# Ledger of designs, part 38: designed miniproteins, single chains, continued (4)

Each design is a single chain, and the fold is of that chain. pLDDT is the mean over its residues in the fold that is shown.

## One batch from the design tools (miniprotein)

Design m13389
Fold by ESMFold2-Fast:
Structure m13389 (fold): chain A 82 residues (1-82)
Amino acid sequence: DLKERLKRDFPEWSDEEIEELIERAKRREEFSRFVSELIERYKAGEITLEEAIEEAREWGKRTGDMERAERAIRALRLFAEQ
């Protein structure tokens, strides 16, 4: 459990501070996983670059996080340039 580990490592932090940190870390991890999965599907030939970009935009619309969606699109384009 991440919360128990953080409480052990940072006993001076409040429960609210630990929960906020966990939420931020979880959102960052979910985004990272989403981008990695899109890149792997593109590498496997399961989706085109245009389809991957569209999925990233849909993710941004669903989550309300268009800034991360734009970062995912940039990562996909940079990877496709290889």
Scores: mean pLDDT 76

Design m13390
Fold by ESMFold2-Fast:
Structure m13390 (fold): chain A 98 residues (1-98)
Amino acid sequence: DSEEIVELIKQHTAGLLAPRYEAQGKKDEAARAYLFLGKSYLNLKRYEEAVKWYEKAIELAPDSPFAPEAYRNLAEAYRKLGKFDIAEEYQKKADELA
């Protein structure tokens, strides 16, 4: 119960902050907010939404300090969706950056 509420609060906050960070040119902060959204959807087992936000994070900041985590979580989300070929590619990218 409390965990679900926490995830919803996280989604609301990150959803408000990410576009603001993009408008300010703060790509790393925006990418981190999108990573946070992806993690929240992954925790709720909403894998298609998780993929959407992880891909947005990687698009904004592919080489940021947060990129290895984003690639790793994206690989997990794709694996949950049965896209094992894509999951393996993103896991490899995460390992190369870590």
Scores: mean pLDDT 80

Design m13391
Fold by ESMFold2-Fast:
Structure m13391 (fold): chain A 63 residues (1-63)
Amino acid sequence: GELEKLLLEYFKKIAEKIAKELAEKEGFEDYEVEVLSADKAKITLTKGDEVKEYEVTPEGIKE
């Protein structure tokens, strides 16, 4: 429905902002965001051969 679409769009924007801030803070060259549901996203940070993954919920971040 329309509400679910708005929640997904909002969460995606939050997850993308978090990914950008994490990449800038930790000096990673690239980041990717995969929205898994309205309340869960995966962030992947890449620098050469180094990769870090995080899970994002509306409540916080978990490695």
Scores: mean pLDDT 77

Design m13392
Fold by ESMFold2-Fast:
Structure m13392 (fold): chain A 79 residues (1-79)
Amino acid sequence: DVEKEIKELLELSKTDPRAAIYGLIGLAERLEKQGKLELAAKAYEEAARLLEKHFGDNPAYREKAKELRERAKELREKA
């Protein structure tokens, strides 16, 4: 269950935000390859939100979050 996996990764973000972010990106990439575009977009958006929340002071991580949000938008437009 993808929704459950996302929730588990969001819970992980409370103790290990870096592992949670990479986990969400990896999940999103797997879902994108499976054609589950709406769920992939959701996972990318959650990864971007965590990047901004935990690492938003770093311009490189802000740019990465922007890239993930733009990818999510493109996937939603295809879905």
Scores: mean pLDDT 87

Design m13393
Fold by ESMFold2-Fast:
Structure m13393 (fold): chain A 60 residues (1-60)
Amino acid sequence: MSKEELAEENRRAAEEARRRAEELRKEAETLSGREKKLKEVNAEFLEMAAEVSEYLAEKL
């Protein structure tokens, strides 16, 4: 796989993670208690993963 292909793959992974995080945050808005907190934590994790993938795409 070329550097360009790796960069595009990381960019796509970041976009997908961002989209999934947004979906989880929207779901959390309809929930309460522990279930809400779990969705919010999972969204934060995906947002962090997206930042790493974005960094790798820029570095490549």
Scores: mean pLDDT 82

Design m13394
Fold by ESMFold2-Fast:
Structure m13394 (fold): chain A 74 residues (1-74)
Amino acid sequence: MDEKEFEADVYLALGEIYFAIGKLDESRGNKEAAIEAYKKAIDLYQKALEIDPTNEDARRNLKDAEEALKKVES
């Protein structure tokens, strides 16, 4: 694993953490906190995909985070 692959994996992992935080905040009724967490997850997944565009986990997680954000902003 080179530095780029490791960096992409770190962005993916951080995105997953923020997505989980967003889900937790949403379940607790903390709409504003959930929106902020989902936006951070989206940014992190996009950074992972800039480094590794073939990462299927990052693509799926990005889609899920975008759908969650859209739903909570409604």
Scores: mean pLDDT 86

Design m13395
Fold by ESMFold2-Fast:
Structure m13395 (fold): chain A 93 residues (1-93)
Amino acid sequence: MEDEIREELQDVLDELAKAADASKDLDLQIELTMLMMGIASLLSAEKLDKEEVREALEKIRERLEELKEKASGETKEHLEDAIEEVEEALETI
């Protein structure tokens, strides 16, 4: 179960990286990088606190929805994929 949560967090991180790479908007790239750092911080923990992970993922989902409205094309598609991965991670917790 903790390993499943870690795999889902890694999937979110991978989709955020793809969204950042596809984006030509520097402000959007910075915001995505900050979200990626947040997820990387969770992944660096020796033990995952399920409540902390849930709260972090809920905040990340809300921020991704806001960024999706500003994005277009390939970046928007990767943000939609990232949101789906966050929702799957939340179901795993």
Scores: mean pLDDT 80

Design m13396
Fold by ESMFold2-Fast:
Structure m13396 (fold): chain A 78 residues (1-78)
Amino acid sequence: MEEAKKLLFEAQRYLMRGEYDKAIELFEKAIELFKKSTDPRAKELLAQAYDLLAQAYERKGDTVNAEKYRKKAEELKK
């Protein structure tokens, strides 16, 4: 859980710096760890990670992957 949160935080920093490929890589690693977590907070953090991953793809101009991950985040929020 702590490792997944650390990856999410680092991915957000790369996103803010405009380093989208590195941000995507770290968000994908965080998502994998959140999916394996039994922590009750993991669902909320997974939704946040998908939303941020969608933003990274959108910033790259990859609208198809951006919409895919945005939908995954929305499904988790319902």
Scores: mean pLDDT 84

Design m13397
Fold by ESMFold2-Fast:
Structure m13397 (fold): chain A 61 residues (1-61)
Amino acid sequence: MEEELRRKKEEAEREILELAAAASEAEREEAAALVKKHGIDDPKEKLLLLASLTRRARALA
């Protein structure tokens, strides 16, 4: 029974989706450039990248 690990994973996924949804045009453009540069085609990796960029922008705000 791994309910705590599963719950933590679901929370992390929700946070990633929220950050990606809150991304501005600038973060989306940076993510698109990185996706092209590194040949990322998986939607999950694209979401993680966008969420990371949005999180960085918020830390600098």
Scores: mean pLDDT 75

Design m13398
Fold by ESMFold2-Fast:
Structure m13398 (fold): chain A 70 residues (1-70)
Amino acid sequence: MKEEIEKIYNEALERIKKLIDSGATPEEILRVIDEAVEKLRELGASDDEIREFVQKLLDEARKLYEEKKK
């Protein structure tokens, strides 16, 4: 499970990076996160694991947005 969560995380992060590079809106980024959360629920991830996953992705997306502006 931990390895599968990491795989989903990396796939979502790559999609977010490409979206930010293309000038995507925060709404489009949230959609990618929502899709990743659905995959985690199908794997049987706990609510705590899902919350941590979402927070980590949001933090990285915010960091990437700030770096692109800089």
Scores: mean pLDDT 80

Design m13399
Fold by ESMFold2-Fast:
Structure m13399 (fold): chain A 89 residues (1-89)
Amino acid sequence: MEKEEARKEAEEGIKLVEEKPGSLEAYEKLVEAARKAAEVGEFETAEKVAEYLIEKGKESSSESLLKLGEEIREVVRRAEEERRRREEA
């Protein structure tokens, strides 16, 4: 349930950014949705958001967007590695 909600929120966030690419609020909602997705174990969704922000940051030469995408990717990487190590043990 929470994983499906996190996926929908991330997709809606991406759509908002596509519709209003100059809105800082839209990017903030997208970042929040991605972090929530990572917290509930929906790493694939959070990684897609991180990649999307990094690509947008490169296209627009925005250091802020690059940082946001890199922060999300780091959160996903840490959570995923922690879960993987726990499962492998």
Scores: mean pLDDT 76

Design m13400
Fold by ESMFold2-Fast:
Structure m13400 (fold): chain A 79 residues (1-79)
Amino acid sequence: SPSPKEIASSLNLAGDLLRKEGKYDEALNSYQQALEIYRSLGDRNGEASSLNGIGNVYKSQGKYDEALNSYQQALEIYQ
């Protein structure tokens, strides 16, 4: 059976694919599920990747304030 980290990684990859297909609500759902799993694991790199994915969806939707907020959260993880 896949580990929680492998499930979260797969959800981020699914989010990337769904975003590229313009399926923004499905992409957000996949990234948000990955984010919850990474947070439960304390996987800071996984959290940042998921937050960047969420930001990219909002940017694609023209929701620049929401995108900026997501990107700022990801940036704070790397500081």
Scores: mean pLDDT 91

Design m13402
Fold by ESMFold2-Fast:
Structure m13402 (fold): chain A 56 residues (1-56)
Amino acid sequence: SEEREAVLKEIADKLKEIGDAIDAALKANEEKIKKEGFEAGLRAVREGAVAAGGKK
């Protein structure tokens, strides 16, 4: 019936919202970790290169 279809659509829409929120949170956390890791890695390489290039 039309009423049952409307309720199922509402439930589906709510589940999609929850799924989208979880996916967004996971992506934000992954991007933050990758960015911080990449920046820390670049800094370590630059500092290492400067230390290795320092003549006595």
Scores: mean pLDDT 76

Design m13403
Fold by ESMFold2-Fast:
Structure m13403 (fold): chain A 89 residues (1-89)
Amino acid sequence: MKVDKKILEELRKAAEELEGVSPQAAATLRELIDGVEKGELPKGFRSKASAAVAAVLTIVGDGLEAGLPYEKINRIALLALEAFEKVEE
């Protein structure tokens, strides 16, 4: 099943917002979005669960270190998890 384009667009906006604060977190999120859109796992991941965990850890860790509000970090992490749950294995 294709992931909802609206979720992918919201994640892309989140990555763009993160780029101003944490370019590394933004880059990681963009790679994960690209993989989800293609129905493939990003390079280096063996499962969608591994990719989802890596995304959440990067967003939370780098977002907190960069001083992002908890509310924004939580929202982006939840969107990433929702997108990966819809990727067909």
Scores: mean pLDDT 67

Design m13404
Fold by ESMFold2-Fast:
Structure m13404 (fold): chain A 67 residues (1-67)
Amino acid sequence: SMDRRLLLEAEIHLALGQMALAVGDYETAIRHFEEAIELLEEVEESPESRELREEAERLLEEARRRL
């Protein structure tokens, strides 16, 4: 389904953001986490989508603190 594609795409952005965070590229990390959150906003709410959004929001906050 389209929701499944959006969810997988959000997971990819979350992973790329975490990699950017690990190498100190905070601006790139922020962009990826914001993209993940935007994708997740289009997905029907489920435990999986909610959990990913909460993780993305936490990581976005961390990246912003390190700028």
Scores: mean pLDDT 88

Design m13405
Fold by ESMFold2-Fast:
Structure m13405 (fold): chain A 66 residues (1-66)
Amino acid sequence: MKEKERDLAIRATAAAIDAVGALLEGNQEQVKRDIEEMKKIAEEARKQGLDVSDIERLLKNLEKAA
C-alpha cells in the first residue's frame, strides 16, 4: 500500500519538475504533455483512494501558467 503511494508520488513529482522546467524554457507543448501525465497519475491515485490534493493543486497552477 505505502509502496504504491510512494510510486505514484515519485511519478507525480517527476512530471511536476519536468513541467516547471518546460515552463521556464518556454516549451508549452512539453508542459501540456506533463499536465496530461499528472492528470493520469491523479486519476490512478483517486481510484486507489489516495489523497490527490497536492497533485490537483499543482495541476491547477500549471494549467494557469501554461
Scores: mean pLDDT 76

Design m13406
Fold by ESMFold2-Fast:
Structure m13406 (fold): chain A 56 residues (1-56)
Amino acid sequence: DLLRRVAELLRQGKTLDEIAEELGISRETVQKLVDELLKGAGVTSREELRAFLTAR
């Protein structure tokens, strides 16, 4: 469920560091989960991903 939690926190406008702190995981792990979200959303940039998640 970390992937879904990362997506919700990104939608809320949290930074990668804030997500890492809130979930008790490393920032490197958050970056890997963001990469999985990029694949799932069919986008190639973090800015597009944030816009996609925020619009939902």
Scores: mean pLDDT 75

Design m13407
Fold by ESMFold2-Fast:
Structure m13407 (fold): chain A 65 residues (1-65)
Amino acid sequence: SAAAREAFKATVIKTTSEQVAAGAAPEDAAIAALEAALAAFRAAGDEVGAALAEQGLANVRADLA
């Protein structure tokens, strides 16, 4: 849903920004944020959110290859 996509984006942006501010490399911060989002969506039973987080992880890892 649009709401799930918005919540996913907000969580990833916030977590990535916080990790970068704490001294993490941007790529490591993005992976950590997406892994945290995936775990949260799975715990909530949100299969759509989990799929979005999995796709995000695949995209980041492809860019690092």
Scores: mean pLDDT 75

Design m13408
Fold by ESMFold2-Fast:
Structure m13408 (fold): chain A 75 residues (1-75)
Amino acid sequence: MREERRERLLREATEELVKAGVPEEAAREAAEILVKGLEEAERLLAEGAPLEKAFEVAAKAAEEARRIAEEALAA
């Protein structure tokens, strides 16, 4: 089930970010963006979109998540 995988990815990503020193709230927000980006990339691939488009979506999500984590660490 997609929900089980999503919950696992969210938990694991949040735990890794918290371990790296990111505050829990910011870590959860960054993890949600990462997981959502992955889900959107998978949806695009399932609909026949080019790999380049899927990787672009994933990269944008990773960049946004990094920004949130860095801003929280700087606060």
Scores: mean pLDDT 80

Design m13409
Fold by ESMFold2-Fast:
Structure m13409 (fold): chain A 55 residues (1-55)
Amino acid sequence: KIEELIKELKKILDEIVQVFRDYRAGKLTPEEARQRIDELVKKYKEIIKKINELK
């Protein structure tokens, strides 16, 4: 169960890296990049809360 949450965290980190790559490549505006990062950070915090609340 914790292993599944760790996999989700890795996926979020990969998506953050992809956002930065797309931003550097000019595929995203600064506003779009910021919004996507904010959404990914929200997901990250939710998963961390779930891990801490397990048990």
Scores: mean pLDDT 81

Design m13410
Fold by ESMFold2-Fast:
Structure m13410 (fold): chain A 97 residues (1-97)
Amino acid sequence: NPEERERALREQSEKMKELSKLFREGQERLANVSEAERWRYIAEFLRTKVGNQEMAEKALEIARALEETGTLTPEQQAKALEVAKVVQKYLDELLSS
C-alpha cells in the first residue's frame, strides 16, 4: 500500500532527524562528564527513543557499576558490549534506511 508506506517513511524520516539532533546535543553535553553519566544517557536513549527496556536496564547496571567501583567485571563488560552493539545497529539501520 503506497500511502501507508509513504506515511511510515515520513514518520521514520522525522524520527531520524530528531535522533540525529539529540545525538549531537548529547555528544556536546557528555564531552566533560564521567563514563557512568554517559551510560545513564545511553540507558535513557534506549528506554525513550529505541523503546528497548531490557537494554536500557543493562546500560543502567553498567552506569551503577562504574559509579560504585570505577571498573567493570568481565560479565559487565560483556553486557556493555552487547548494549553498544544494539545502539550501533539501531543507529545504523535508522540512518541507513
Scores: mean pLDDT 74

Design m13411
Fold by ESMFold2-Fast:
Structure m13411 (fold): chain A 66 residues (1-66)
Amino acid sequence: MSDEEIKKIAKEIAKKIKETGKPVDLTKYIPGIIGGPGFRETVKPGSSEEEIYKKLKEIIEKQKRF
């Protein structure tokens, strides 16, 4: 996944949080994540686009280690 794609996803998630006021599970937006029951990475209402972008990059990097 390119840096441009990650930035676009972060912007989409930020819009969704503003619209709904609900937490968003970031793992839903990253293909190929392997996780057991209860594996989730959520961002809360009020998270910035930059915070979401950083978190997405961390999850993707962690996934590549497997």
Scores: mean pLDDT 69

Design m13412
Fold by ESMFold2-Fast:
Structure m13412 (fold): chain A 66 residues (1-66)
Amino acid sequence: EKLKELILKLIAEKLRIIGLEIEIELVENDPRLSEEEKEEKIKKLKEEIEELKKRIKELEEEIKKL
């Protein structure tokens, strides 16, 4: 049941992106963080989102081959 496994992985990766986008909003609005701390954290979160987008594309290509 490879198709079901790939779909569940795809959903999980998409949910991770949503979680990271929420985390960026929280960092941007955190009054306890300096501007430099916000920039560094947001940069890392955006890099993680881009990596997840690559994984999603790979999973979508695998699903298309089934």
Scores: mean pLDDT 84

Design m13414
Fold by ESMFold2-Fast:
Structure m13414 (fold): chain A 71 residues (1-71)
Amino acid sequence: MKELEVEVLILAAAVSISLGKEHEKRKDYKGAIEHYELAIKYAEEALKIDPDDEAAKELLEEARKNLEKVK
């Protein structure tokens, strides 16, 4: 059932990115940073379970790029 764990982590990362973007739109950069950092953690955990997961790799890149924009 590691596949289910990866799917849950991918979903958590995607949701965290979406929340980060909403905070960013409101100029709540602290909230945006917290959510993008959380997305990075979830994507990294997914990649520890499945290093070849393309969705997790894409979400990690997206979260990192968005975090750099709000720093």
Scores: mean pLDDT 85

Design m13415
Fold by ESMFold2-Fast:
Structure m13415 (fold): chain A 107 residues (1-107)
Amino acid sequence: GAVEALRAEYEKLKAEAEKNPSPDIYLKLGLVAYQLGNYEEAIKYFEKAAELGTPEQRATAYAFIGYVYYKLGDNEKAAEYFRKAAELAPDPETAERLRQMADYFKA
């Protein structure tokens, strides 16, 4: 089923990350962990993606962390990470959208 497929993908990506860590692999691991409901693990993988990635990949990782904190009910941390993502956003339109998300969760 879908859960078994996600779990198989997760194990393959974990093995790949152990051999050849990269921001793209950690972003994929974070997304699969999120789909499996493992929110704390998703945050850890997105943090590793942000640490290793370009500013654009870091912005993407921070936006995903913001969304995960929202799912955990931590609106304050969600707002903080959307603000961090906005500062690193590749274009003014994306930056403004992320700032609006941060303001929404802070209110």
Scores: mean pLDDT 86

Design m13416
Fold by ESMFold2-Fast:
Structure m13416 (fold): chain A 66 residues (1-66)
Amino acid sequence: LQELGRQFREAVEAGDRAAARAVLARLEALAKQNPSDVNMLLFVAEGHRALGDEARAAAWTARAAA
């Protein structure tokens, strides 16, 4: 998790949106496998917000609240 978070941050800082989305997709897959991990769900939501995907961010925030 820490390594994937670091890779996401580095991709965003580099302006490499494709790499950032690829890392976020891996985090999203892990979150779907661990739906009770609220912190992971919120991290995925924040990642989508960082990429400007407000609809996806809202959906993942709703998952965390459920």
Scores: mean pLDDT 79

Design m13417
Fold by ESMFold2-Fast:
Structure m13417 (fold): chain A 73 residues (1-73)
Amino acid sequence: IKLSKEEIEETYKAALENVEKAEEALEKGDEKKAVLYLTAAEILASELKEAGAEKEAEEILKRVKEIEEKLEK
């Protein structure tokens, strides 16, 4: 994947937005919506990793993991 610095920044922000929306959905009991947002965040994190933005990708995946642990119940 070939992303410019600006595209990496925008992708990272989009991934964070999806993680935050997933957490909000989970807090409201909408597990289905939370899973959809987590999936979107994982796809964006994969794009960041392939573009060489490994730290940004790791931050997103760490937050995704934390929310998934709450969903596991």
Scores: mean pLDDT 81

Design m13418
Fold by ESMFold2-Fast:
Structure m13418 (fold): chain A 63 residues (1-63)
Amino acid sequence: SLREELEAALRAIGVELTDAGLDALVEVASKSEDPRATAVGLLAGSARVDEAKLARLRELLGV
């Protein structure tokens, strides 16, 4: 599922979201035409995800 894919990718880059935070990310991303690209875009604004982590996240999600 998208939720499992996002959780695994975030863990791989050392970012842990609360269940509520992950559910909110999945809710917004799943309503878009490109859920993976939308999730990356939302995380690009986060202080917890720097440029290097964001690049790795794109690789893991195939964006």
Scores: mean pLDDT 83

Design m13419
Fold by ESMFold2-Fast:
Structure m13419 (fold): chain A 81 residues (1-81)
Amino acid sequence: LDEKELQARVLIGMGQFYAKQGDYETAIKWLKKALELKPDDARAYVALAEVYKAMGDDEKAQAYIDKALAIAPNSERAKAL
C-alpha cells in the first residue's frame, strides 16, 4: 500500500472514531487533515457528509456528497447518503 493511502486511512478512521463518540468538531479536523494529504479522496468527503448529516447540517452534508460523487461516481457509500 502507498504511504499516503495508509496515512489517509488512519486519518479518516480517526475522524470516524470521533464522529461515533459525538465529537464532531474533532472528527472534522481529522477528516480535513486527510483531505490535506489526499485532496481527491472521496472517502474523506463521504465521512464529512456523514458528520454534517449527524449534526443536522443537511446543506453541508449534501455539498460533501456531491464532491464525493464528482470524484467517485460509483461510490455506493456516497449514493447511500
Scores: mean pLDDT 82

Design m13420
Fold by ESMFold2-Fast:
Structure m13420 (fold): chain A 88 residues (1-88)
Amino acid sequence: MEELYQEAVKALESGDFDKAVELFEKILKENPDADPELKARAYLLLGQIYKSRGEVEKAKEYFKKAIEVMPEDSPLRKIAEALLEELE
């Protein structure tokens, strides 16, 4: 899981958005019981990738998923809420 997350981040940093999306989606699919913070980070990064591609509806979906997996007092949830509001 950690290795796959690091590979996804490296793909994102190298501009290989297709590979980054594939790897983050694989992490979320194969690790449904993963730590909520890790899932939220993966959803946030997926949302940012789709936003950068102009896929606003997919970006909104992923930001909403990030919000749903985090507790209400989480700083990461507040970041997801701000990003979602920017697209509304």
Scores: mean pLDDT 80

Design m13421
Fold by ESMFold2-Fast:
Structure m13421 (fold): chain A 66 residues (1-66)
Amino acid sequence: SEADELAEKAVEAALAGDVESAEKYAKQAISLLSPEGQEYLEKAVVAAITGREDLARKYLEKAKAA
């Protein structure tokens, strides 16, 4: 889905240290996700920015499943 693609782009940008792109894609994904999906995506992006790659990917999969 478009939400899943934008969520993936947000997490990949955050992991690459591109916080500006991560915020842009995360905002776009949040507008398309359920409340549960929004919560998991926020956790995924924070984990990615703080260098917690495994945790970021785990939360990304939960966001996509919600």
Scores: mean pLDDT 86

Design m13422
Fold by ESMFold2-Fast:
Structure m13422 (fold): chain A 60 residues (1-60)
Amino acid sequence: MEEQLEKEIKDALARMFAAIGKLLESQGDIDGAKEAYKKAIEIAEDEELKKEFEEKIKEL
């Protein structure tokens, strides 16, 4: 199995949830945005990416 490809797929899915979080923020749904970012953190394999999402939740 291509471990790097699996990581890339998970990180891509995490970014999709982060995009949903941004959309929810723009609609004023802060609770929904936090939920989406939390799912992004759960899925992401990249530590730097996880930190970005954690910082985003802290700002909400």
Scores: mean pLDDT 80

Design m13423
Fold by ESMFold2-Fast:
Structure m13423 (fold): chain A 97 residues (1-97)
Amino acid sequence: LAEEGRRAAERGGREGGLAAEEAGRRAAEAGTAEAAKEGGLAAAAGGAAARDVESGERAHRGGRAAALGGGKAGTPEAAAAGAGGAAAGAGALFEAL
């Protein structure tokens, strides 16, 4: 049923969001430049928002923010986690449609 696809997207969004949040937080702490710290914080916030898959649109926006923040954080881990959050959020949006 469509319900199983939705649950898989919700699990992916939560796991991707948690990974992006953790990677973003560590990138913010490790970064010495203000831009790297801001990018890490944005990735963490985006990852946290991506976990909220009750609204597919909110999850999608959170994933996008995680990807942008992760890219700016200057670490490959944050960038990868942010990209994962974006993919999970996009999936949630399509399931909600």
Scores: mean pLDDT 59

Design m13424
Fold by ESMFold2-Fast:
Structure m13424 (fold): chain A 70 residues (1-70)
Amino acid sequence: AKEEHKKLVEEGKKAIEQGDYRKAVELFKKAIELNPDDIEALQNLAYAYLKLGKHEEAMEYLRKAIELGK
């Protein structure tokens, strides 16, 4: 489980660097399914949604990351 989660986060970051924001969303959603408290994955998911113009979805995941970081 932990190895799978780490791989998904790394592949998601690579997708963001390549400009493939749709793939980044899919990868970070899977990472969050394995670890819902991953602030880094939630922040990267919000960023990918912002790049896709999905502001409501981005705000939802950003708020969740902020709540977990308290």
Scores: mean pLDDT 85

Design m13425
Fold by ESMFold2-Fast:
Structure m13425 (fold): chain A 83 residues (1-83)
Amino acid sequence: MKIDKEAVLELVREAVRRLAAGEPLDEEALIKQLQELGVSEEVAREIVRDVRAAAEMVRAGMPVEAAEQLAVRDTEELIEEES
């Protein structure tokens, strides 16, 4: 299945921003959305873990933009391994 890379990266950016703002994240819904975009369940769970790690870095004092960029970069690497 062809991965919709831009849609995946947009979901990751939004999820990091929402968690950094203190909004709740439905991890199972995010996993399902990623799978609908062509990502495997294993990679989708890794992406969710990296999103949560980026949000923790914001809580530790990292700028939101920097944490978002790290999560996007990690997601791109995971997608390349799946392709």
Scores: mean pLDDT 80

